# Designed miniproteins, single chains: the designs that were tried, part 107

Each design is a single chain, and the fold is of that chain. pLDDT is the mean over its residues in the fold that is shown.

## One batch from the design tools (miniprotein)

Design m3953
Fold by ESMFold2-Fast:
Structure m3953 (fold): chain A 67 residues (1-67)
Amino acid sequence: ELDREINEGIALIYYAIGLMGEQKGDLEGAREDYRKALTLLEESGADPQLIADVRAKLAEVEAKIAA
């Protein structure tokens, strides 16, 4: 499915940007990028393990922001 493949590709780009942001200490930017990645992966019906990995990263970053 073309739309699924495109959305998965875009989600992986957001995920990569989020990882880079987190490494630079931009937790707020990383949170936004992980949220965008997660939404696209969930809407596209992506691999459950990938969705779980992004959810874990989002939760980790949100916990750091709240601390």
Scores: mean pLDDT 82

Design m3954
Fold by ESMFold2-Fast:
Structure m3954 (fold): chain A 81 residues (1-81)
Amino acid sequence: LKKKIEELEKKIKELEEEIKKLEEEIKKLMEELKKIKGDIKKIAEKIGEILRLLGERTELLLEKKRLEEEIKRLKEELEKK
């Protein structure tokens, strides 16, 4: 049981690193978007990329939440022994 918790905590740490990378990429694209004036096609392309990365970030956040809930359940079970 304790080994299972440690395994899940490691997975959460990996997800946190991936989320941070996506947040950095989103930040860069938003900065680039601020510099674009009048080029509707470039604006649309950057917005599309930002939305794609936001979607990926949301998926990772949901997976992290699921793993955190699993860890909570496993810790409760460990306390009942």
Scores: mean pLDDT 81

Design m3955
Fold by ESMFold2-Fast:
Structure m3955 (fold): chain A 64 residues (1-64)
Amino acid sequence: MEEILRRAQELSKEADKLSDEKAKEEVYELLEKAVRAAMHGDEETARRYLEEAEKLIREAKEKE
């Protein structure tokens, strides 16, 4: 759980740097879902949401 929360915080900081507001909102939504899943003991689902958030951040940066 601690590692998942730390990764979510770091991804949130990366999302803050995005100029695409829609992508930023989608990343925040995925991070919220990841944190909720982790708090309910579903670390596998939490990790999947973090991976989706990382992918969206990467794709949004490539549109720069």
Scores: mean pLDDT 80

Design m3956
Fold by ESMFold2-Fast:
Structure m3956 (fold): chain A 100 residues (1-100)
Amino acid sequence: MIEKEVEEALEEARKALEAGDDSRVAAIYTSLVLKAIGYELDGDYEAAGLYYETAGEIALLMGDNELAAKYYALAAEYYRKAGDEEKAAAAEAKAKEAAA
């Protein structure tokens, strides 16, 4: 399940940040965004939303609140396209919080 993949990626990103390995964090983050684009092009909007949301969480951990807000907003858009209003509302709330 993709949930395990994003959970593992987020945990690896946290460890890389604690180690000061900015290149590793950037690689993990870039990989998640590319996967989100892949699922988006395949029409798997639920998966695209999850990968964008996880990229937003990593951006927030990096201290890039503007980038986090953008990816949470993208996650909300794709969750909405998937018909998942609960996840869309949660992602939209995260985008507003990151932008504040």
Scores: mean pLDDT 85

Design m3957
Fold by ESMFold2-Fast:
Parts: sequence; C-alpha cells; structure tokens
Structure m3957 (fold): chain A 66 residues (1-66)
Amino acid sequence: SMVYTKLEVDSSEASREAAEASLPTGAHIVKEDPVLKDGVIHLTVANAGPESRGNIRRVIELTLSK
C-alpha cells in the first residue's frame, strides 16, 4: 500500500521536477509546489512503503542542497 511521508529540507532552489527525478521507483512528490517556510522546504511524498521514508528524505535533501 502507498504511504505518505512529510519531509523538511533546507533549499532556496527547490524544484518539484528535480527532486522527484531523484526519488526511488514508486515514490513521487504529492504537492505540485513545495512550501517554503523560514528557509525550510516542506514536501509530501507518496511512496510504496514505510521502509523508504528515510531514504526518500535523504535523496531530496541531497538534490535540493545543490
């Protein structure tokens, strides 16, 4: 079953397309535009299972920190 993971990452140049392209198979960003609050990007990601939560967050952080 699909689960949703909320992630907070630091980035001033976030792009849904760039972050989503870095996600594992079966994971995707649910929100079209990430929400930026106080320098933190708030993302919601759908994934294929709870075991992917930590890996998805790390991948997004690495992508957006460029």
Scores: mean pLDDT 53

Design m3958
Fold by ESMFold2-Fast:
Formats: sequence, C-alpha cells, structure tokens
Structure m3958 (fold): chain A 82 residues (1-82)
Amino acid sequence: MEGVKEALEGIEIMKEGLRSGDAEKASEGAGLINRGLGGLEDKEVVEEIKKKLEEVGEAVTNGDKEKALELLEEIKKILESL
C-alpha cells in the first residue's frame, strides 16, 4: 500500500532529523507521514496515528527526544501491521 510505505519513509526521516537535531529533516519526515496517512482507508487507524503524532510534537517541545522517538516507533509498528 503506497500510503503505508510513504508514512514509514516519513517516520525514518523524522527519527533521523530528531537524532541529529536537524529540524528541516524532522519537518520533511512529518510532512511525508501526513501525506501517507491521506492515502489510508482505515480512518480509525489514521486518527490513532494523528493522536500519537500530536504527542510526538509535545515531547519535542518539552525536549524529551527519547519519548518522541518511542512514539514514532509505536506509529511505525501500527503501520507495519497494516
């Protein structure tokens, strides 16, 4: 499924950006995740992932990089199960 692959690529890019402190790369990854989610038919799964992405944003704002990366890994597992 194209949307799943795009969202997974976005997660890896965002994780790389967060690990390296590259805000532009993290933003690029977030954009790809949102684009991939637009291609998914399961709206309940999309809403769950969007909620977790909001929590990623909060963790980043609070300086909790470990929590942000953990939440992205959880989103990745949800997408890989589709």
Scores: mean pLDDT 82

Design m3959
Fold by ESMFold2-Fast:
Structure m3959 (fold): chain A 65 residues (1-65)
Amino acid sequence: GKLAEAVAKLKEILDKYDELTLENLKEALKKAAEETGDEELAKLVDIENKEELAEKLKELVNKAN
């Protein structure tokens, strides 16, 4: 379902976290949110801090498992 797709996108973003800028992470999250329709992914796009973004991504991945 869409939740599984969202989790897969989050894991992909986390794997590249150290290689990506905050802007690149936000672009990836916008695309994932549009493709999945996940409201929680859409909210992550508004995060201003790369470290806070990583923590929220980790929480969503862990919560879904």
Scores: mean pLDDT 73

Design m3960
Fold by ESMFold2-Fast:
Structure m3960 (fold): chain A 85 residues (1-85)
Amino acid sequence: DLYIPSEEEIEEKYGNLSELEAVKAVMEEYWNDKSLTDSQKIIATYIHSMMAVAVILKNRGIKLTPEELTKLTIKLMSEVREERK
């Protein structure tokens, strides 16, 4: 089962980061987790990145639709992947 952190846990860990920095931190955390399969890493990275972006934007007074949040999260994850190439 995938552990889903609370909004408060996400805010404490990532709330002071930019959206891009938070996505980088999530991707690095799950990429280095040796207990997860490749499929679990992909799923965990996507879900937790989306949660982190949502919490950060909410704290800044920005409300996105689920569609806008999904699109932004995918874009940020792609930018992180390109930086590591």
Scores: mean pLDDT 77

Design m3961
Fold by ESMFold2-Fast:
Structure m3961 (fold): chain A 93 residues (1-93)
Amino acid sequence: LRELVEEALRHVEEALEALRAGDAERAKEHLQKAIELLERAYSLASGGTAEMLADIIETVKRALEAVEAGDLERAERLAENAIRGLQLLLKAL
């Protein structure tokens, strides 16, 4: 579980760096990988951990939708929120 969440955090951080560099396609690839990893983590989780993962997954999916819509500023804010959520989750694990 922890390793999946840590790897997902790295992907969201890479997506944020890509967004700041104006590389929407690279940001999209990293957000998609983060969603895959978090969905796997969610399948292994229960209770409060599952609830936190569901909220984070929704935030990352919204960031991906923002990238696809060309709203990179919104995508950056959502990626920052997801990073914060993942960091809090890792402290709770």
Scores: mean pLDDT 88

Design m3962
Fold by ESMFold2-Fast:
Structure m3962 (fold): chain A 68 residues (1-68)
Amino acid sequence: MKKIAVVAAPTEEEAEELGKVLKELAGFDEVIKVVGKSIEEAKELAEKISKETGAEVVLYATEALMRE
């Protein structure tokens, strides 16, 4: 089964760096970067991808997107 990581970050650079770690170290087949969106929007996208592809989808968010 295909494993997909959805990475939510405030900048493209942070999303790219986290995405590389997930693909290389955590064994994800694909990484989808979500830049400048809320955690809620990233969750909605992850659910949509899971439904459309049937893949195992996991959401990761950087600390900068967590509520204060």
Scores: mean pLDDT 75

Design m3963
Fold by ESMFold2-Fast:
Structure m3963 (fold): chain A 77 residues (1-77)
Amino acid sequence: MELEVEILEALALMYRSLARKFMEKGDYEEAIELLRKAIELLEEALKIAEGEARERVEELKEEVEEELEEAEEKLEE
């Protein structure tokens, strides 16, 4: 399960990073889709993560959810 959690985290971070690049370009709709994908991957990781890994994934999910909220706010501006 450790490797699976690490893979899901890595994929989520990849989508988060790509979303940030779209936000820099003002492509907030694309950023929102990518951030939602990252959250979905982190939710899958939380189903199997335990201990410190679970805490790490929960913190990461909170950060990505905050970025999603920012992107949604920018889209409405």
Scores: mean pLDDT 84

Design m3964
Fold by ESMFold2-Fast:
Structure m3964 (fold): chain A 55 residues (1-55)
Amino acid sequence: SKEELVEELTRWLYEHHPLAKGKPLEEIRKIVQEAIEKAKSPADLYPLILEMLEK
């Protein structure tokens, strides 16, 4: 489900991604959720997450 995808990506980023280091779990979850809403295709998802994490 969409909710499962959000939780899986949020946890992976929190545990493994350097740009997520120091961000609260809830902020990462919100970024993932917003990226999924804005992505026009699956290929856009990860680039959007990276852009939002860098800001």
Scores: mean pLDDT 81

Design m3965
Fold by ESMFold2-Fast:
Structure m3965 (fold): chain A 56 residues (1-56)
Amino acid sequence: GEADREEARAMVEKARELLAQGQPAAARVAAHDVLKHYGHFPELAAEAREIIERAL
């Protein structure tokens, strides 16, 4: 639903913030949580995968 999409978007934003703060391990965990619970939103899943790649 819309609430799920908003929650997923907030999680993606938090993952990006963690990556920007130099916390790649925490960013990866948050991005993986997005894929696990919100992978049915293709744009958000793509953003989460990008964060995982950048957090290596």
Scores: mean pLDDT 83

Design m3966
Fold by ESMFold2-Fast:
Structure m3966 (fold): chain A 100 residues (1-100)
Amino acid sequence: MIPEEAGELLRKGLVALLEGKYEEAIKYFEEAIKLLRGTPEEAYALLNLGIAYYKQGKYEKAIEAFERSIELAKELAPDDVGLIKQAEENLEEAKKALEA
């Protein structure tokens, strides 16, 4: 069971991300990650943190977040093929954007 506070931070981060408030989204996901350390939900939070960095044009930070999300998902939730695939696809897009 994840802490209720972590779930609320993830929700607030997702809302901020949807509203284009990327700096606010990053702060919420960073705080959620602290509470979710070593859980499958940390991989999900890292994926969304990477998306927020990508939307800000912070491609190197997005790459780091996506790589960590993939590593953690493969370790703790290897049957979550959708999360892994989404993180891998976002990683390739971030690498491509960094080269442009």
Scores: mean pLDDT 87

Design m3967
Fold by ESMFold2-Fast:
Structure m3967 (fold): chain A 97 residues (1-97)
Amino acid sequence: MSEEEFETEVKLALAVMAESLGDYDTAIKLAKEVIEKGTPRQKAEAYLILGRAYLNKGDYEKAIEYFEKALQIARETGDEVLAREAERYLKEAKEKM
């Protein structure tokens, strides 16, 4: 793992922690930083965090956009677990519209 990949992984973990504490603004900020420099896997996980943060903030249109981006990368990388999770959240966000 590169130093940059490790730093991005730490930011991803901090974004998840911020989300778990209800600090969606910090989760969004950190997830966007992960998207700038992350690996495809890290970007997919960051898009999933963005989707969940916007879903919890009531911005269903943005939540859908980010879950679709997470799903696209998960399918391209063969990450079946992440793809199923993104599909589940995408369905939830669409039901809220």
Scores: mean pLDDT 88

Design m3968
Fold by ESMFold2-Fast:
Structure m3968 (fold): chain A 59 residues (1-59)
Amino acid sequence: GMADVQRNLEQARRSLAQGDGAAAASAAWEAIQLVKQGKGSPEQGEEARRLLEEGLAAA
């Protein structure tokens, strides 16, 4: 649900703050998949895509 998307977004943000781009990208990708399944908002999907790009750049 939206809570699962939110947990993945929070994990992605924490991983980026810790310099773990690979972990951030993985959490962000999972959030994107949940949003595609209708389990999150479009705004959460946009944040997840941004976090995925940042995570991949940091990995």
Scores: mean pLDDT 85

Design m3969
Fold by ESMFold2-Fast:
Structure m3969 (fold): chain A 88 residues (1-88)
Amino acid sequence: NLKILDEIIKLVEKAIEALKKGDIEKAIEYLQKALELAKQIPDEKVRSEVTSLLQSAIEAAKKGDIDLAIESAETALTVLKNYKKKLE
């Protein structure tokens, strides 16, 4: 479902923007919402990779490792966008 994939992408993009602005609490909220939606991704490999990267971003953000949180979230975004291109 392209619609759920677009929602996950938007939430991850908002999380990255929030991290870059120093709004860490808001970033964690967006990442947690993206993680819940990512559990609905039908491709097992993509679902596993995206959920692991989003969980890593949440953990890094909670520990104050903002650079790692951004890197993990941006990697998840790349995986999501590449997966979307294959479905178009």
Scores: mean pLDDT 88

Design m3970
Fold by ESMFold2-Fast:
Structure m3970 (fold): chain A 63 residues (1-63)
Amino acid sequence: DEVEKEIEELQKEITEAIKNKDTEKLLEASKRLIELYRKIHPAESDPALEEAEKRARETAEKI
């Protein structure tokens, strides 16, 4: 997938930046990686929301 390859490239850039201690490149690559993750997540179910709902139901059953 195009997005998956972009994420892998950004992860490599982050690793390279850490090795080179290039703070500017690290911040730039990290920012783009986060944006790509946010682009992927909105298309999928929100696992945090589903987990919170499940926990609420379990708590209600115990009461």
Scores: mean pLDDT 66

Design m3971
Fold by ESMFold2-Fast:
Structure m3971 (fold): chain A 97 residues (1-97)
Amino acid sequence: SMMELEREITRAMARIAAAVALVAANNALGLDSTARTPEVLAAAVRELIERARELRERGDEEMAEALLEEARRLIEELAEQDPELAEELRRELEEAE
């Protein structure tokens, strides 16, 4: 119950981080906050991978894994628009694990 709640909180924080990464990517590319183009998705995925690596180096394995899980979801969405770029990002994600 307590461990399950902590896991739910970690997943919620990872989802918020993914949403923030998407908004940041949209702002950097001069797009509206709802744009989900391949460029936006790729930028958000790379931000989550980099943040996960940093968290892992600090010993926060659980949060790092949650961020990589959100990156995987964005890669699946990207694959519907750009399967080659999605495959490239899957390799980058695998190297971060």
Scores: mean pLDDT 85

Design m3972
Fold by ESMFold2-Fast:
Structure m3972 (fold): chain A 61 residues (1-61)
Amino acid sequence: MSKEEIAEQLQLMLGVSPETAQRIAELLLRGDYESVIELLMKETGISREAAETVVRYLVAS
């Protein structure tokens, strides 16, 4: 997935702002999965398990 596609998917799935989605997409493409998980938990209030599932979905797609 491109950075733009990842950011769009995050906005659709979690309702995060475009700015937050872009930041998460950049971290994900950099392979910084732990920072992505922590930021998802902080911004959306989801569990670590849910954040890990989101990361796996975005990486596998």
Scores: mean pLDDT 81

Design m3973
Fold by ESMFold2-Fast:
Structure m3973 (fold): chain A 100 residues (1-100)
Amino acid sequence: MSEKEQLRLETSITAAFTRMVVWLIRHEENPSDSLIELLVRLGRELAELARKAAELGDTETVREAARTLRDAAKALEEAGKLEEAEELRRQAEELEALAE
């Protein structure tokens, strides 16, 4: 497996977990602090993997990560976690700039 293929796989797996946690948060009236913390940690890991993918020219992986982070930020905002939402939104904006 190439370095680019491995990063794409790792990023896709992390994005899938991020989407699963977003789904859980959206289905809870009052999401637990642990679940919020998990989403923020997954978002940070996803952003780091996507930045490495950008260095290898994998624009598609970067765009998919940015969309996932935008969705995660929206879920946090809907849950009233405005500071956490702003962090992930900023990460998404940085990745969108790298994909241009």
Scores: mean pLDDT 87

Design m3974
Fold by ESMFold2-Fast:
Structure m3974 (fold): chain A 69 residues (1-69)
Amino acid sequence: MFSPEVIEAEARATLYLMRLYLERTPEHRRAAEEAARLIEEGIRAAKEGDDERAVELFERAARLAEEAL
């Protein structure tokens, strides 16, 4: 099972990503695609046991998504 910190960071990133998709503009869609890529990399890092990198990637995704909103 992933650490609580990884789960929390992933959940936050995913919520911001969903908010970007709801905006329905090409600009928000581009930001959502970039954030989704960072989330995918974070999941990969977590599967490899690199919790620190996973959290960093999820926090970066959340920040990117929040800035685009």
Scores: mean pLDDT 81

Design m3975
Fold by ESMFold2-Fast:
Structure m3975 (fold): chain A 98 residues (1-98)
Amino acid sequence: SVEEYLRKAEEYLRKAREAAQEGNLEKALEYLLEGLRYLGRAADLIPSTPRSLILGIVALQIEAVGLSNDPNATPEDVLALIERAEELLRELRALAEE
């Protein structure tokens, strides 16, 4: 269900934030990617999802994979991606309530 996917996305984004704040970038990026996966699944089930939201999820997935291969990645870089994912979650949740 949409609600289950959004709940899972929120859970993984929370775990990603905690890992990033602890300086564990590998775990933070793994949790972020799982959260984005659930956001994508929720978006697919919401017929009114704008293309821009879908593209936003895809862009964050690409950027997260890029950071996982960047030896200069910082916790601040990962937190910035998490904040963008949290915004997409908020937008999808609003659409699901319609």
Scores: mean pLDDT 89

Design m3976
Fold by ESMFold2-Fast:
Structure m3976 (fold): chain A 66 residues (1-66)
Amino acid sequence: AEALFEEAVARYEAGDYEGAKALLEELRRKTGELSPEELRLLAEVYDRLGDLEKAREATEEYLKKT
C-alpha cells in the first residue's frame, strides 16, 4: 500500500499526473479508504488534470479526516 503511494508521488513529481491518479485510485480500491496525505496528493493530481469536481471531493474527504 505505501509502495503504491511512493510510486504515485514519484509519478506526480515527474509530471505523470494520469499515472499518479491511476495508482491513487488503485490504492483506494485496495484499502477502501485513503489517508489524509494520499487524499491531498489525489486532490492536487485532479487539479493538475483539470478535474475540479473530483479535486473538490478529495479535498472535502481530506478535511473530514483532519
Scores: mean pLDDT 82

Design m3977
Fold by ESMFold2-Fast:
Structure m3977 (fold): chain A 93 residues (1-93)
Amino acid sequence: MEEALRALNAGDYDKAVELAEKILKENPDNVEAYILLGMAYLARGDYEKAVEAFEKAVKLDPRYAPMLATVYGELGEEEKAEEYRKKAIESAK
């Protein structure tokens, strides 16, 4: 995980993806690895893969719904972005 975060921070998004995928092969329920994978894809402009990664993270931990809302907003999917923003607010109360 630390190496994958270091790659992401250095702008080496391809390495961040490879390391996150390696973590997920060993632990497919690792929410942090899905978040990192989504962030790396988002930074590369690969929005479809970013959505897939964040969706898996949200399924494992709904507290990450705001991240998926942000990605949908970036894609212009305003209705879906609004839905996930509302879900995040409701779960915080």
Scores: mean pLDDT 78

Design m3978
Fold by ESMFold2-Fast:
Structure m3978 (fold): chain A 66 residues (1-66)
Amino acid sequence: MEEEKKKVEERIRELERRALESTDPFELGAIHTALAVIKVTSEKEGWEEIAKLADRAIDTVVALEE
């Protein structure tokens, strides 16, 4: 369980980093979708801290899209 949470956390951080480096709106859209799926899944699992991390990453991506 904890190893799964750590992998998801690392994935969120990787996606946010990729979004910050991206200039491609298609890539930003794909990253946004991936983060949204991670957030919803984490909320369903009761992983509140992981869901909050994903939500913050989504805010970053949304700011880059606009």
Scores: mean pLDDT 80

Design m3979
Fold by ESMFold2-Fast:
Structure m3979 (fold): chain A 64 residues (1-64)
Amino acid sequence: VLTLKPGESVDVKKGDKVKVENTSTVLTALVDEKTGEVYAVLEPGESAIVTAPKDATLKMVKVA
């Protein structure tokens, strides 16, 4: 399983599982880097596993 932290991005294919960890002190979203579609929102210190619904480039971005 790929692990993503705030500021990181990864290319995924449909069905790939990505572990996301918000190691920051602010809300962080997992977004499609090209479309801006939000797949998950994480509070500080949260982790989740997201299954990619389609081929995409996913990025964890801090939300102010």
Scores: mean pLDDT 81

Design m3980
Fold by ESMFold2-Fast:
Formats: sequence, C-alpha cells, structure tokens
Structure m3980 (fold): chain A 77 residues (1-77)
Amino acid sequence: MPRAVGRSEPVKAKKGEKITLTLTLSEPASGKYRVRLIDLKTGEVVDEKIVDASGTSLTVEFEAKKDGTYVAVAFEE
C-alpha cells in the first residue's frame, strides 16, 4: 500500500489561481512521489502529479479548478 510521507499547510485559492504548495516530508525524499491535491471541505482528490524529489521538502504547483481551501499530500510510488 502506498505510504503517505508528507503534507502541506492548507492554502486558500480562487478558481483559475496557480497555487504553490510546499510539503514537509517525514523522511528525506528520494525518487518519485505521487502528490494529491485535496479539497479540505469535501475530502475530494481534485488533482494529482508525480514528481521527482530529494531532501526533506518538495514543492508542487497546481491550478485551482474552483474556489476552496486545499492541502497536498505526498505518497511514495
């Protein structure tokens, strides 16, 4: 089962806004991670990306498809 290894602080965004989320990782990152963008109000996964990462944090950019408060969660691939 994929393990959650990090998450971002919640970020408010408007529809069409580009949001940059920085995730603090529980362990130093190496290789590929699946990052999911989650709407905090609904718990819905609204987008995901696979990113290459190294170190103890990673940064990802998403576009908000609707107004909301979002969090990003990283999983090992």
Scores: mean pLDDT 77

Design m3981
Fold by ESMFold2-Fast:
Structure m3981 (fold): chain A 75 residues (1-75)
Amino acid sequence: TTAEELLAEAERLLAEAERAFAAGDRDKAIQHLDEAQDKAVEAISLASAAGDEALVARARELGRRMHELGRQLGL
């Protein structure tokens, strides 16, 4: 699995978490957010090791969105 594939999966999982939150399903939102965070952490590690500054920047932007959703969920 590549950093790019992991980051794309994290972005997809965050979108699912955002949809679950909008639908009032807090448990699903937290589950998908946790899964997105795990994928994003792995992606950042691989991208950093490879020196892929563009992927690291993209992952940081995703991290900001995840942090904001976490705040809305009271995490």
Scores: mean pLDDT 86

Design m3982
Fold by ESMFold2-Fast:
Structure m3982 (fold): chain A 80 residues (1-80)
Amino acid sequence: SPLLEIIKLQIEEAEELYKEGEKKLAAEKYEAIGKYLESLKDKSLYELAAEAYEKAAELYEELGEYEKAKELREKAEKLK
């Protein structure tokens, strides 16, 4: 699927941003991936969306953005 190939590349970009110390950009990238996948309303993508939200939440927590992390974990939980 071209969509899954694009999402894989976006996740790899987020992982590289994290490795480079760009934690804020990595968090925003994972959040955007989760929001995009959720917006498609395709249940087969909900696990991937939840994983993206969980990754974003972890990074926002590392950044001290606890309310944002909580919001994203709640979004992820609803998709599991």
Scores: mean pLDDT 88

Design m3983
Fold by ESMFold2-Fast:
Structure m3983 (fold): chain A 71 residues (1-71)
Amino acid sequence: SEELKKEAEELLEEAKRLRKEAEELFAKGDPIAATGKALRAIGLALEGALLLLKLGASKEEADKLLEEASN
């Protein structure tokens, strides 16, 4: 379970990095590239949230992961 929790944390961190990169691309005037990065970030966050739920994590932990990816 510790290994799977680590995997979920890594998915969350990768999602955060992609979201920040998407924001930077949008600010630089590349909305197409920004959208691609944003969608990838959402995908990774969903994967991480599902993994946390499989580990018996609370809905609050899963919701936080999704919030950090989408907001």
Scores: mean pLDDT 79

Design m3984
Fold by ESMFold2-Fast:
Structure m3984 (fold): chain A 84 residues (1-84)
Amino acid sequence: SKKEELLRRARELAERALRLALEVLKKTEDRKEILRAIGLILRAIGLLFELDLLEEKGASMEELERLVREAEELLREAEELKKR
């Protein structure tokens, strides 16, 4: 279903963002980059927890589309931070 596709997409994007933020955290000695990476990690964990709850409870199409957009933005920010 479209809801299952959106859940899977949001999860994949959030997991990728988390992995990239963790890679930055492992390699970076810059305090500003460390704080940004930690912020991205916390946001990714929050999204993954919300997705797990919505998978169990059921979610509206609007909620899932919002989470996909949030995960896409999170991944964009993580990729930008990784390139620095």
Scores: mean pLDDT 87

Design m3985
Fold by ESMFold2-Fast:
Parts: C-alpha cells; structure tokens; sequence
Structure m3985 (fold): chain A 112 residues (1-112)
C-alpha cells in the first residue's frame, strides 16, 4: 500500500503545481488536503514535514501567479498581501528544495 500512496502523492504534487500556476485556489486546497491525509496514513514524520513544506511551496507559487495575473490586468497589488514573498526569495528556494527532496523520497518508496 505504501508504494500506491507514494504514486498518488506524486500525482497530487503535479496537479497542485498546475492548480497554483492556473490560480485555481479551490483545486489547490483540495489537493493539499489529500496530500496531508495521505502523509498521515504513511505514518512517517519526515515525509509529513516534506509534504507540509511542499504544500507551502504550492501556495507560494499560487501567490506569485496571482501577482502576475493582477499585473497583467493592469491592477496594482496591495503591498501587504505579497510583502513576505517580495522580501524572502530564500524561503521560496528552500521550499522548492524540500519539494525536490519529497519527490526523491517518494520515488525511493516506489522502487523499494
């Protein structure tokens, strides 16, 4: 069952990134919830940490996509909404690294 859950998590990561890039908040939230439920089922604290970081990464990508859409529409983005992301490129890089570690960890579970 663990390899099947790992495969589903890999699929959810891809779907979550697409939802984030497409500014689809409802789908992103649904995928994030499913990822958390599957991580709990695995009973692995390190996996759960990486899943949480990957979810944070997806919401960071979502926020960037919203900003790009607002700029495309000629609307000014309220500074307080994006201040954390504007001033913290290191956080985005760290979260992306955790996502890559999660993908490698899941592939290892699938390969046994």
Amino acid sequence: NKPEIAKELLELIKKGEEAAKNVDFDSLLEYAKKMMELAEEMGDEELKKLVNSTIQYMFAVYSDSVRKKWLEEGKEIHPSFYKGLENNKELIKKLEKDKKELIEYLKKIIEE
Scores: mean pLDDT 80

Design m3986
Fold by ESMFold2-Fast:
Structure m3986 (fold): chain A 111 residues (1-111)
Amino acid sequence: SVNAQVADLAGALTRAMAAGDLEAVRRTADEIAALTARAVAPDARYASVVLDGTPEAREEGERVVEAAREGDVVTLVVLGDLERGLELLARLAATHPDATLTAHTEEGARW
């Protein structure tokens, strides 16, 4: 099932985060977003954002917030910058209530 595949990917994401493998984190986050999008609607758009505490990653997160539309799927991974990541997630949820949002941190998934 899609839920089982997402659970497997979430496990892979946790291992990649623990290893500090940013490329694996980015790939796995994108795979989670893509798989979730297929479960939401056949034509759903998706995006993934990895907040690694850098200004560049924060700027990318802001662009994703501004570009998000109804029915879009966004997967957010927060590494270290938890307060900023939660702020971005709250803003996405408030401005795009029809989007499907998932969040992952080193301490576990947030929905």
Scores: mean pLDDT 77

Design m3987
Fold by ESMFold2-Fast:
Structure m3987 (fold): chain A 84 residues (1-84)
Amino acid sequence: GIVERIRRLLEEMRRLIEESNLPEHVKNALLSMLDEIEANLSDPDKVRTLVDILRLFVEQLNDEETKERLLRLLDEIESLLDQM
């Protein structure tokens, strides 16, 4: 279903963050945000709010390649949320 597709996208984002050259404290902050989104997948409106917060954080990243890839995954999650 849609929730399982969002979970897969969150896992892909997690791997991307873990494999990135971002500072450890930035990785920990991003991973904590992903954990909060995953914990709230039963509430689409709350997930939309959390995704918006995560997007603002990602847009501040200095690693352009990691930023671009994370933003693409967030766009895909937002598209799936519009179907809920």
Scores: mean pLDDT 88

Design m3988
Fold by ESMFold2-Fast:
Structure m3988 (fold): chain A 80 residues (1-80)
Amino acid sequence: MDITLTVNADGTVNITADGKTYTLKVGESVKVGNVTFTVVEANENYAKIKVEGDIELEGNLFKSGIITLFVGETLKGKTL
């Protein structure tokens, strides 16, 4: 399943998957396919998102960890 992550300056993160957009605040989670996304930190400059499960981000395999995205960045991926 194709996903897109975007960080907002208001401390929220948008996760778009299967034509649906989920807006998450710090401490909120969404499960897309077999992958869980949790916003662990967010501010006006960046967000840290915990990713759990098998995913491909920017063409690279990623299993589990924390990613940091800056406001105005867009990260594309695919759940495996």
Scores: mean pLDDT 80

